# Ledger of designs, part 31: designed miniproteins, single chains

Each design is a single chain, and the fold is of that chain. pLDDT is the mean over its residues in the fold that is shown.

## One batch from the design tools (miniprotein)

Design m1055
Fold by ESMFold2-Fast:
Structure m1055 (fold): chain A 63 residues (1-63)
Amino acid sequence: MSFSEQEIFEAAKKVGYKAKSVKEFVEALRKDPSLIGTIMSDVAKELGVEPSSLVPFFLDLLK
């Protein structure tokens, strides 16, 4: 129903975020949750969706 971690990671990588793996990307977001808003906006634009549609995904990811 939602995007996979891999799809989000590939979109983030395409817009310039540098992580070696999906696991590193997720861990970086857990370490600095303040980056989520910026990454979410960039990824949403790349995927062609509203940023708000990704909020449940990122909240679930960071539990």
Scores: mean pLDDT 73

Design m1056
Fold by ESMFold2-Fast:
Structure m1056 (fold): chain A 71 residues (1-71)
Amino acid sequence: MSPEAQFESLRETARSLAQQAGVPQEEIDKALEEAKSGRELVELMSKLLEKHGKTDQAETLRRLGDAIIRA
């Protein structure tokens, strides 16, 4: 998978997971804007999920992120 396609897949996965977890859209958008790479996006969004008490969703994102990065 190209780095660009990989990053876009991660952005969509992270956005969907955070939205389902009830994270405020403004915080989701900020994390998506701050991330410069797929790995940074996974870390920023996972930390945001953990901050909102969504530890299970954060772990899910890290696992999915690793799978996408390895594809």
Scores: mean pLDDT 79

Design m1057
Fold by ESMFold2-Fast:
Structure m1057 (fold): chain A 76 residues (1-76)
Amino acid sequence: MIPSAEEIAAVLSRFLPPETAERAARLTEEGVRAALAGDLETAERLFTEAYRLSGFPEEEARELAREAVRRLQEEA
């Protein structure tokens, strides 16, 4: 099941400021939806933004986003 943005925000708020956690959760939810719809470019972009908000450097965030898209593609 795809977790809701609210559920993701609740988990992330344990590690991030609430406002940042909510933004990252929404980007993650949109990224998962885009990846499952086959829009891999949009998914990678959204995940990169979510990881950057979570405190990762841009280059590392981009690599993590590619890995997330790859994993979702294997399961889709």
Scores: mean pLDDT 75

Design m1058
Fold by ESMFold2-Fast:
Structure m1058 (fold): chain A 51 residues (1-51)
Amino acid sequence: TKYTLDLPISIDDFIEKLGLKLDETSRKFLDKDGDGYITEKEYKHAVPTAT
């Protein structure tokens, strides 16, 4: 996957850009800090590393 997003980004902006619907569990998974933002660290954690 190519990184075409500017981080940090709010989780609401992230889902709006991708047209996704996330439940609270998914939001908590992406937003580990609980502040409604996805940082580089959180995005990296959520994205599987390709071998």
Scores: mean pLDDT 63

Design m1059
Fold by ESMFold2-Fast:
Structure m1059 (fold): chain A 61 residues (1-61)
Amino acid sequence: SHAEKLEEVYQKLAELVKKAEAEGKKISDEQERKALTVAVNAINAGKSVEEVVAEVEKVLK
């Protein structure tokens, strides 16, 4: 379902932020909001979890 897909995306997004912070990157509130906006837009466009995660990863680089 859409709700299950959203939960999975949020979990993956949290993992990506933790990984970036562990690598010494400071993820700002603005970057996190941009990543969330990209994720929500991709989910609404019917993209898979894998596609959404790839779009978010590009924003966090």
Scores: mean pLDDT 78

Design m1060
Fold by ESMFold2-Fast:
Structure m1060 (fold): chain A 107 residues (1-107)
Amino acid sequence: MVEEIAEIFIKHGFSEETARLMAESIVSGELVEDSAESRLGVLFSTTLKHLGDAELVREKGKELELPDWVIDMAVEYVETGSVKAKSDADKVLLEIMKELEKLFASK
């Protein structure tokens, strides 16, 4: 699973090192290191495991000290299954979340 998740991030323009770090954090649901990439991975893990619980996802994002725009995207994805893209970064993260959800549903 780690390599499959890393490939999703790599195809969306992330470095191999960053993609692996996020993939490991997503699979474990834990911080691999004290980095923004690892924290983002944990938020994705929480979002995908708790698609019916927007409050838990928001609380986790705040606990991880992630920027409000990242937390708001994850919460909107949980509530609507989509994100109102405000930037190209929002579009990339939305596509990654959709692909991760499909991968998790197949396992």
Scores: mean pLDDT 76

Design m1061
Fold by ESMFold2-Fast:
Structure m1061 (fold): chain A 61 residues (1-61)
Amino acid sequence: SSAFEKFLQQLIDDMRARGASDAQIAEAVRAARDAFLSSETDPARAAEIEKVAERVIAEVE
């Protein structure tokens, strides 16, 4: 798994342990996507970040 996938897995697990809603988790994943993309210059890594974020958001909604 990529560094982004591992980061999202920890983020989601921590948020669910704290009782966060699916909507709050989806918002946090979108924010994490935007933060990672702001520093990513590799188009292939950027595409993977977007793909992983969209998949995770779909799973929590």
Scores: mean pLDDT 84

Design m1062
Fold by ESMFold2-Fast:
Structure m1062 (fold): chain A 100 residues (1-100)
Amino acid sequence: HMAELEREIEEARAVLEERLAELRAAGTAENEREAAELELQFRIQLEMAEMIANGKSYEELAKWIEELREELVEKGLVTEEQAKALERSAEAFLKKAAEE
């Protein structure tokens, strides 16, 4: 049901907001970087969930993740190390979705 999916998204968002508040309260540049990375990871996972709901294949999702990683690095929005972490997070999400 759509209502159940929306509830799970809101719960995940609430957990994210709490973690972001904790990181930002410390006020360090490193914690702000981590907060930005978590926000980006959450956004990517939401877009993947939407694509899965719309019937996109695993291969299409994997290609999108690879292209997104390259674009983010080229635009200077993330480092290569951050991009690899995002790719690993996305692959873990896809693996879990395939198992469930």
Scores: mean pLDDT 71

Design m1063
Fold by ESMFold2-Fast:
Structure m1063 (fold): chain A 98 residues (1-98)
Amino acid sequence: MSVEEVREKALKIAKEAGDEISKLTDSTEMSELAIKTAKEIADLVKENVKDPEKQKEILREAQRILVGGLMELATKDTRYGAAAMAALDAFQAEIAKI
């Protein structure tokens, strides 16, 4: 995959995960899916992109999409705030390994 194709796929996964989390009612399941999604995106990026700077850029963009979407949901339901923080922590941990 090209770097641009990986970026598009990573951002799509982040967006679709936000939509799936929005359908959940259990705060633990919301956080688990958020963490799982961050790890899935990190694996995709690390497998397909060799440049560490490009890996970090894509992960930060995916983090912005997922965490931003969950924080917007948190304005109506505070349970999504916990999921947003779980996603943020998971993305930051994956970026720190690069």
Scores: mean pLDDT 88

Design m1064
Fold by ESMFold2-Fast:
Structure m1064 (fold): chain A 79 residues (1-79)
Amino acid sequence: MSPRLRELERRIERLAEEITRLETEYLQLQQQAEQVSKGTPEEAAGRGAQLRAQAQETRAEIERLAEELNALLRERDDL
C-alpha cells in the first residue's frame, strides 16, 4: 500500500469519526430543545432558541466536513 493512500485513508477515518461525533451532538441538542419546548414558555424562548442555534451551527459544520470527506473519497477512488 502506498504511503499516500495510507495517509488519505487516515484522513477519511478521522473525518468520518468527527462527523459521527458532531451528528451525536446535533441529535442531543435537538432532543434538549424538544425537552425545553415541553416546559415553560420562558425556557422554550431563551434556552430553546440557544439550543436550536447551536444545532444549526453543528449541522453546518457536519455539511462542511461531509463535503470534505466526499472529496477525499473521490481522490482515493482515483488512485
Scores: mean pLDDT 83

Design m1065
Fold by ESMFold2-Fast:
Structure m1065 (fold): chain A 70 residues (1-70)
Amino acid sequence: SDNEEIKEQTKSAIEVLNEKKKEYPEYSELFEEAIKKLKEIEKKGIENNDAEGFKKEAMKLNDELLEKIE
């Protein structure tokens, strides 16, 4: 796995979440928390050099976020 892949995917996901905060300000706090958690997932993925594990954790975070938005 690749640290650059993890960094690029994290950056892209954060940009999407920041745009979603503008589109859905009622969920702004949920998107902020998701960004914070995503940065933690990024750090762990880089430390472990595990892009596959990073992707699985990021997908889980996305699923949890969607359940909370409702």
Scores: mean pLDDT 82

Design m1066
Fold by ESMFold2-Fast:
Structure m1066 (fold): chain A 79 residues (1-79)
Amino acid sequence: MSGEEIVEKAKQAKALAEIVGSEEGVKLAQEAIEAAEKRKDLEAAEAYVNAAVYTVLSKSDESYKELAEKYKKKAEELE
């Protein structure tokens, strides 16, 4: 996935997190944008995008909570 594609997905995840009221999702999506644009760390950025998306999804379906935690941990370990 290109850096531009990751940034676009991060912006979409941030907008979705804001709509559903997920403060954690907004924060994770913002970290994805910063990883891609400021640090050029596309692997960390992709992990943050996945963490943000699954955090938003976990509000409706608890089965996504484990995936959210997994990708959040992966993103933090890549920093």
Scores: mean pLDDT 81

Design m1067
Fold by ESMFold2-Fast:
Structure m1067 (fold): chain A 71 residues (1-71)
Amino acid sequence: SKIEELIEKLKKAKDGKEKVKLTEEILSLNPSDEALEEIEKIAENDKDKKTGLEILIQIGIYLLKQAVSKV
């Protein structure tokens, strides 16, 4: 799927800005909980701790927006 292709690109990306952009693209496609968990694991294991944290923040914002949209 498109989401799976973007996650593979995220795993191979080396630039922090590209990783954040790929994460935003994945989130715009409303990923499954399994896909979100995979992105979280990628972020947690990133040697660039700043980029990893930025990805986790984007996921957090996404989850908050989803919760608000269901109200």
Scores: mean pLDDT 83

Design m1068
Fold by ESMFold2-Fast:
Structure m1068 (fold): chain A 90 residues (1-90)
Amino acid sequence: SSLRAQATRYARQAALAAKKGDKDTMEKYAAQMTALMNQVGPDLGAVASALRVSLKMYMEGKDKDSLLQSIRALTALDPDTGRAVEDALK
């Protein structure tokens, strides 16, 4: 759906901002991704919210394990969005 495609673009932008240490830009795009994923369904909204939290923790504490778990959970429900996040963090 167009909502999923837009959420994938926001997820990529959030991950790129996290890699660069830009917390404000990451939070902005992660919030937009989560809002769109909540419109698609509660399971996707929950996983998107978990990704947002894990990106923030990764930037602040370098918690790589929580981020990897969130990416795996997202990839299970939406492989395109999970792949976009993983590729952005390379």
Scores: mean pLDDT 86

Design m1069
Fold by ESMFold2-Fast:
Structure m1069 (fold): chain A 100 residues (1-100)
Amino acid sequence: MSEIDKLKEEIKKLLEEIKELVEEMYKDNPVLREEMLGMIELAESAVNSENTEFAIEVLKNLLSKLKEHRPDEKELLEKIEELVKRAIELVKKLGELTKK
């Protein structure tokens, strides 16, 4: 596996962990759940396409919307924020490796 492929797999693993926490947070709100999961899928697609700037923007917007919709879920928000920040750092590393 190339360094780029390994990094993409690590990012994908973090996005899957974020997805699981988002599904837990919005288990009783299918409309918001589908919106938030759609943003995670969009970020994954951007990472696969090496559009790292767009992936970072989508992840930042995801975190902003989660804080807006569910400020009462503090413990879940803190876990998601940590994972999103780690994903953004890995996406930045991917961007540096894919620059020509």
Scores: mean pLDDT 82

Design m1070
Fold by ESMFold2-Fast:
Structure m1070 (fold): chain A 99 residues (1-99)
Amino acid sequence: MPAAPKVIEIEREETETLPDEEVEAIQEAIATGEVLLRVTTHVETADGRKLTVTLELRVTPDGVVEPVRGKIKFEDGEVLEFDDATKALEYARKLLAES
């Protein structure tokens, strides 16, 4: 069995972009083996509630990106888990779009 995949954690605000140096570090890690990217984004809903969206993506050295899972954590401590990172993103976008 191959060694456990390298875990890379990224934390950002909704309006932030990743610095080029972080992108390069991710690319170097991918080139050396499979990595699990864990991307955490802090966002606010239309009514001012804060939530945290965490996406897990498996990336292979060949550049294949496979969505693993997602979760949404609300400020009250409630957590919603998704078997697909895309579903977590769609749910978060729906919460942000409700006016």
Scores: mean pLDDT 69

Design m1071
Fold by ESMFold2-Fast:
Structure m1071 (fold): chain A 58 residues (1-58)
Amino acid sequence: GIEEEMKKMAEELGMSVNTLRTLAKIAGLSMQELLDKIRELKKKGYNTSDIVTEITSL
């Protein structure tokens, strides 16, 4: 489910699930939309710092 996907993504990025939830709130995204956006940015070669910057700039 979405919680398991959030845990996996948090581990991959080296952050907590609570940090991902906070990013979703700041960006006005659902948890699913956040995961989809992170996957898109990872495909483009963005590192964790660049991903956070892009999401918080939405």
Scores: mean pLDDT 84

Design m1072
Fold by ESMFold2-Fast:
Parts: C-alpha cells; sequence; structure tokens
Structure m1072 (fold): chain A 64 residues (1-64)
C-alpha cells in the first residue's frame, strides 16, 4: 500500500539523520551510513535497513 511505503520512507529518512549525526564521532556510524545509502540506492526492502541499524546499534553498544 502507498501509505505503508510512505511511512517506511519516513523511517528511512530518520535513520539517515541519526547515522549522519553519529558519523561525526564514530567510524562505525560512518560505515553504517555508507552501507545504508547503498541499500537505498539498490532499492532494498526496509527490512534490510532495519537489520543494518540493529547491527550498528549492537556494535556501538559493544565498542563505544
Amino acid sequence: MEEEERREQLIIDEVREVLKSEADKNPLAQKALERFEKLLAEGKPVDEIRQLLKEYSEEVKKNS
């Protein structure tokens, strides 16, 4: 449904902003941002973006 796709796009935009903000201080965030943008460019489903964010969050908690 178009409404669901739009809401997913809002989530994508929010994740991008978070990663951009963190990239100033954390090389893990920089790599996650690059991977995130690549997934977007390839048109990957939001589930893959959520997995990326989950992995990033776990790495940050482990190494920050």
Scores: mean pLDDT 74

Design m1073
Fold by ESMFold2-Fast:
Structure m1073 (fold): chain A 77 residues (1-77)
Amino acid sequence: MTPAEREAALAELERLAAEARARAAEKPSAEEQEEMIERLRELAEEIAASPELSEELLERLREAVKDAGILFFVDQE
């Protein structure tokens, strides 16, 4: 990823995580929940695959993943 693409992907991930968090209380359908998880996983994996990730960006990624309840997405620690 280019730095610009990485920033855009993080922003999208943060938006999707916030949406997933808000919708969790609304009991989304199994299909909607699975689709949101899939999209979040895909974006997080693309960002995490970057060989150079600043501490700030890594913290944002982990925060977004935690907000979505998808803790296993990045390396377990």
Scores: mean pLDDT 64

Design m1074
Fold by ESMFold2-Fast:
Structure m1074 (fold): chain A 81 residues (1-81)
Amino acid sequence: SEDEEKALELGKKAEEALAAGDLEKARELAKEAFTYYLISHGVSKELAEELAEEAMKAETEGDEEAKEKAKELLAEAQKEI
């Protein structure tokens, strides 16, 4: 699928950015890759974007509120797939 191909392309670009030492670019590309990965599995675009945002915030900032929000959004995503 186009969304699956986009997720793989963005994931590769994230790895390349990480190897180059561009942590900010790597994080943004990884977030986009995760968003397209979710869409490729049947999650709606809006929900996929929200879940990817909260998940990346939880991982990069250790935000407990973002972790709980990501869990709630993941449960909602499971209803769509």
Scores: mean pLDDT 82

Design m1075
Fold by ESMFold2-Fast:
Structure m1075 (fold): chain A 93 residues (1-93)
Amino acid sequence: AQNQIDQLGRQVRQLMQDYKNKMSQTSDPNKQIELLESTRDQLNALEDEIAAIANASTDKNLRRQAIMLGASITVQIMLIYVQINEIRQQMLK
């Protein structure tokens, strides 16, 4: 139970690090958008898994950790939407 939340937190951090590294190596705006959308979809899947663990748990501490991790993922998804919009605006020039 606790180890599952810890593993998901590590997966989120690794996904975000890999995404940032790939973005720094990609100059094509279409490929940047594809990478952002792929990362968003993976984050949504992880958020759903975290929510399922939180809902199944009777441990208040585990539920709080799951909620906090889910909230952090929501923020990352919002930032990805902002970045997609910024890239699209640059492509209109």
Scores: mean pLDDT 85

Design m1076
Fold by ESMFold2-Fast:
Structure m1076 (fold): chain A 90 residues (1-90)
Amino acid sequence: MAMESARAAARAALNSVELAIQYYEKFHDPARAKILLENAQLNAITAVELDPEIGEETVERFRKIAEKASPEVRKLLDEVIAEVKEKIAA
């Protein structure tokens, strides 16, 4: 049950990151993109709290997304990744 909830949170986090990148790069709406990245961070932290392994998987997926993003978006994703990793280490 916790694993299923963790996967749902991870999926929400990943969807929010993908949408945030579109708002930053395609729609030129950085304010909305930041809100989506905040949602991604909260959902990723929830995934870590429910299942650390799924949390780590989510962080690795964020890293792969960041590699293909613009430098500005990559910097913002790196900040999200750092916050989530701090929760994994706790």
Scores: mean pLDDT 83

Design m1077
Fold by ESMFold2-Fast:
Structure m1077 (fold): chain A 74 residues (1-74)
Amino acid sequence: MELSLDEKLEEAFRIFEEMLERLYREGRLSEEEVERGLELFRSPRAQAEARKALEAGMSPREVAETMLRGFLGE
């Protein structure tokens, strides 16, 4: 069973949200930084980049990790 591109994008967003929530619980991010991260992922630009990465064969997890690194300035 393979996920559709839209299902893979939704899974990447879910993983990204879980990563932000974990960093918040560890005291590494503020609530405002979590909100900014979620807004960034929902932007048309970020969605287009995520879709392109998934189409190129990246996993939802790899996309989420890449987006997180970009958000943290890494």
Scores: mean pLDDT 83

Design m1078
Fold by ESMFold2-Fast:
Structure m1078 (fold): chain A 100 residues (1-100)
Amino acid sequence: GPAMSEEEKKKLNEAIEKKRQEILDEVRRSGTALAVSPEAEEELKRVNELIKQGKYGEAFRLLEKIFDTKELVPVSPEELEARYTPQQLLFLDVLERKKK
């Protein structure tokens, strides 16, 4: 398909950053979030590679599998922000809402 324009990239990045900030603000209000354990970081690298390739559907399905099969641990907002990309945070928020 055609390459995304710089204007489209800017709008997408602004939307992602806005959603990331909303998620982090909610986590700060609640005190903690659930995240995959450090042992699952290698699987998260695969998710990030799919995101870089624009394969968001495949990335989301892989993250869903990781979320369902790997240990989840409570993390601070600061740890969550440091360990996850904005796109990964958006996917984790969607998966958490679907689970309960």
Scores: mean pLDDT 68

Design m1079
Fold by ESMFold2-Fast:
Structure m1079 (fold): chain A 63 residues (1-63)
Amino acid sequence: MKVTSPISGETVEAESDEELARKVIELEAKYGTGVDLPEVESVEEAWALYQDIVAEYIKKKLE
């Protein structure tokens, strides 16, 4: 599946939700956002991290 990063605007591809969330977080770290990269071992954790990042970014962009 494909998702466009809400932070960097780059598109990432993955086979699973866990991989997708992990790749997005990795991309943001490489892009210089300073996101921490804790190892996630479950879909729940990976998805929670992704949603948290998205929510924070949207709030910042609104105002």
Scores: mean pLDDT 60

Design m1080
Fold by ESMFold2-Fast:
Structure m1080 (fold): chain A 93 residues (1-93)
Amino acid sequence: MSIEELAEELIELVEEFAKKLPLSPGERALLERLLAALRAAVEAGDKEGVYEVAVGLLEFLERLAEEKAPDNEEVKKLIEEIRELVRKIGELT
């Protein structure tokens, strides 16, 4: 699987995650900014940049999950899937 394919799958899981949590306007704006940065790094062929943004996305989503949905098993599963994708992106960097 290419880094571009992994990044696309990550974006899809992040959008799925965002549908399950009540996000503030500021949290949505930050999420959209991080997704835009991820897409830009992919288009630039910047593998290190893709990994850096993916790690930042994971950290942001983990904090949101802990704060807003600590006992939600679907949210926990999505975080695990996102963490695995970020790990795979790192292996290709």
Scores: mean pLDDT 86

Design m1081
Fold by ESMFold2-Fast:
Structure m1081 (fold): chain A 85 residues (1-85)
Amino acid sequence: SNEEFVSTIPEAPASSLSPEELASLVAEVREFARTYGLPLTEENRDRFLALVRDELEPLVEGDEEILRRALGKYKRAYLLAVAEA
């Protein structure tokens, strides 16, 4: 399942994101969660990432490594959004 796939994705290292990039991703996370009516909780992390995967997969055509790296960045941003909620 999509949730099984995204559960295997590690968080991106903090050093891989500038403060500006992280802030932009956190804003995207909040907007995405609002759009899908998804509460920002730790328990919803894999549901959120599965929804993000569905949006990103057609954009990264044939490159699973880019998809996995992008999902890792969204995972970090999601956990920060939860902590700030």
Scores: mean pLDDT 81

Design m1082
Fold by ESMFold2-Fast:
Structure m1082 (fold): chain A 88 residues (1-88)
Amino acid sequence: SLDALTAEAIAAILAEARRLGAPEVGERIARILREAAELLRRGASDFEFDVLEALALITAAVARLPRLAALAAEALRALREEYLRLYG
């Protein structure tokens, strides 16, 4: 389910952010993932989703945490794929 996948992705990002000593950055990315999942549920445009993806990647890049950027990109891709599996 989209909810289960979102929860799992958020947990992974928060755990990695804590391990890297940057829990605040993890929390910011987690909020973006929650917003992205909500946009998908509402049938939002690809553009709106792409903006949130860019924001998550920029957040990780500004913090100089490429591992969090990679996890955020993978999570957002998985969320979009799950949405298309359920509703495409």
Scores: mean pLDDT 85

Design m1083
Fold by ESMFold2-Fast:
Structure m1083 (fold): chain A 79 residues (1-79)
Amino acid sequence: SANEAAFEAAKEHLISQGFPEELAELLARAAMARYQGNDEAADLLIRTASRAFGVPEETAREAVEAALPYIEEALKKAA
């Protein structure tokens, strides 16, 4: 699906930036929520990733923001 392609694009980008796969998955989920306008879910996922992996919340938030263009491009290609 388009959503699966967008999630995988965000996750692959995050892995390429050096994030472990499990952390990249959580951050990609946060990026999907942010792109969809679900800021509450995105913020919750960012805090969860920060606490679970010992990453600063600011670092997690910036990684999510950097993943948004990859979500947008994947969704355009799937249309």
Scores: mean pLDDT 87

Design m1084
Fold by ESMFold2-Fast:
Structure m1084 (fold): chain A 92 residues (1-92)
Amino acid sequence: MDELLQTIADILELSDEEVELIKKFLEENPALTRELVQKLPERQRIAIVLLLWAENDFLWSEDELLEIGRTLGLSDEGLARLREAVAKLQEL
């Protein structure tokens, strides 16, 4: 968890404070629902989508990830950032 979250944080250029907020959110919300995730700032929602992708062994296509992002309320800018992060993770 921590190593993967740090990799995602580096790709999304998240601060240490933003990473700690994501960790706390995940710890406090083990039953992760779309409704709860939609309450997070957009950058943190992108990180959650990437974590869910990794938990699903990266089996979802880019199009499926973008659809999940739309369902979680990502803007066009947020979806573009998600696409860029997916490309960077696939380079690793």
Scores: mean pLDDT 78

Design m1085
Fold by ESMFold2-Fast:
Structure m1085 (fold): chain A 75 residues (1-75)
Amino acid sequence: SVEDLNSEEARERLRANLRKLGIDPSDAAIRAVLGQGAPLTPEQRAALIAFQKKHGLPADGVAGPKTVVALLLSE
C-alpha cells in the first residue's frame, strides 16, 4: 500500500520497477521519483510519464499516490 513506502519490501519493489523503466535504483532516484530531494532528470521524467500513460494515470511526471501504487503493483 502507499502507507508501506518506508517498508524494505516496498522500497525493493520500487527499485525493481524503476530499473525496468531504465532509471537507476539509487536512493537519490527513488527520492526524486517520490517528489523528495532533487528534481527528476529529463530522461527519468520521460520514463515516468510513459509509465503513467501506460497505466491510465495523469501524465505529469510526478509520482503521486496513484503512480506509486501502480509502480508497487507493476509486474
Scores: mean pLDDT 69

Design m1086
Fold by ESMFold2-Fast:
Structure m1086 (fold): chain A 67 residues (1-67)
Amino acid sequence: NPVNEKVIEALKKAKEKYGNIVTIEQLRKTLLEAGVDETVARAVVHDLEEKFGKEINVDEAIKLLSK
């Protein structure tokens, strides 16, 4: 899925900028900067917040989305 690939690349960029633990706001900003659609970015942020809370583990998020 090309959209999931773009989301994964955005997560990798977030890790480069902020480290492996990122906030919800840092994640949202990085997804939007990577050109992820607002609706998709919101859904991804919501799903990851439900799983991780306020501090998102980027490596675990990538692992979850890579299947």
Scores: mean pLDDT 81

Design m1087
Fold by ESMFold2-Fast:
Structure m1087 (fold): chain A 110 residues (1-110)
Amino acid sequence: SERERELKRVKALMLLIAARTDLDLALRLLENGEELEKVKKLAENAVELALQAIKLLKEVDPEKAEELEELEKKLKELLEKLKKAKTLEEAKEVIEKMLEVLEELLQIAR
């Protein structure tokens, strides 16, 4: 139903906002010289929330499935790069790119 589609869109938007908040916090922790593993866990959680949002958005707007699948692939590739990051500088570069993907997803969800 139209109401169910709107509720799924709102849920996806909330998940994306939560993911952005987690990535912003990860960047703040990184700037403060916090433990790399703590920064990685927070960014990994953000990606998990964003992937849940993508799944909902595919159900809301099936015509955008191809675009959403490309963004999903980018997030998964960035997650693998994050796991391989050995320094806070490497993690920062990956997290900044994750935020760029989240901004694209937020534009789609709005």
Scores: mean pLDDT 89

Design m1088
Fold by ESMFold2-Fast:
Structure m1088 (fold): chain A 70 residues (1-70)
Amino acid sequence: ENEARALAAERLVRERHPEIYDAVTLTPEQLRVVSRLFREAGHLLLAEAARAAADGNWKEAARLAAEAAA
């Protein structure tokens, strides 16, 4: 549960906001910002992962982030 959230947050912010990963206190507002940044950068799978995380769907967020990393 908490581990799934931490893993999803780590993958979503790894390249853009490593400072947030260190704290691991992403709010839904921060996740929406991360999603927008990924979309603007052309990382559509990571943008969808951040959106799923903002919606509380951490399992889907982790799956999408892993797919983007492949």
Scores: mean pLDDT 66

Design m1089
Fold by ESMFold2-Fast:
Structure m1089 (fold): chain A 80 residues (1-80)
Amino acid sequence: MDKRKELLKEFAELISKVNELRKQALKRNDPKLIELVDEAMRLLAEVRRAISAGEPVEKIQELLDRLKKVIEEAEKVLNS
């Protein structure tokens, strides 16, 4: 099941990015960055639940795409 394995790999990479963003958010004490990191953490929990529940790969991908968008917005705020 190569597609599900690829989603798990992507999820692991996004966990690492969110952890780094969380560290930077705490250091900067920026309310907008903190808000985006909190949203990303909620989406990580949703992805983890979907994986554990055996949800379709399409649903997991939609959650990962939402998470990626929030991470990109947080990175943009961090680099401003």
Scores: mean pLDDT 84

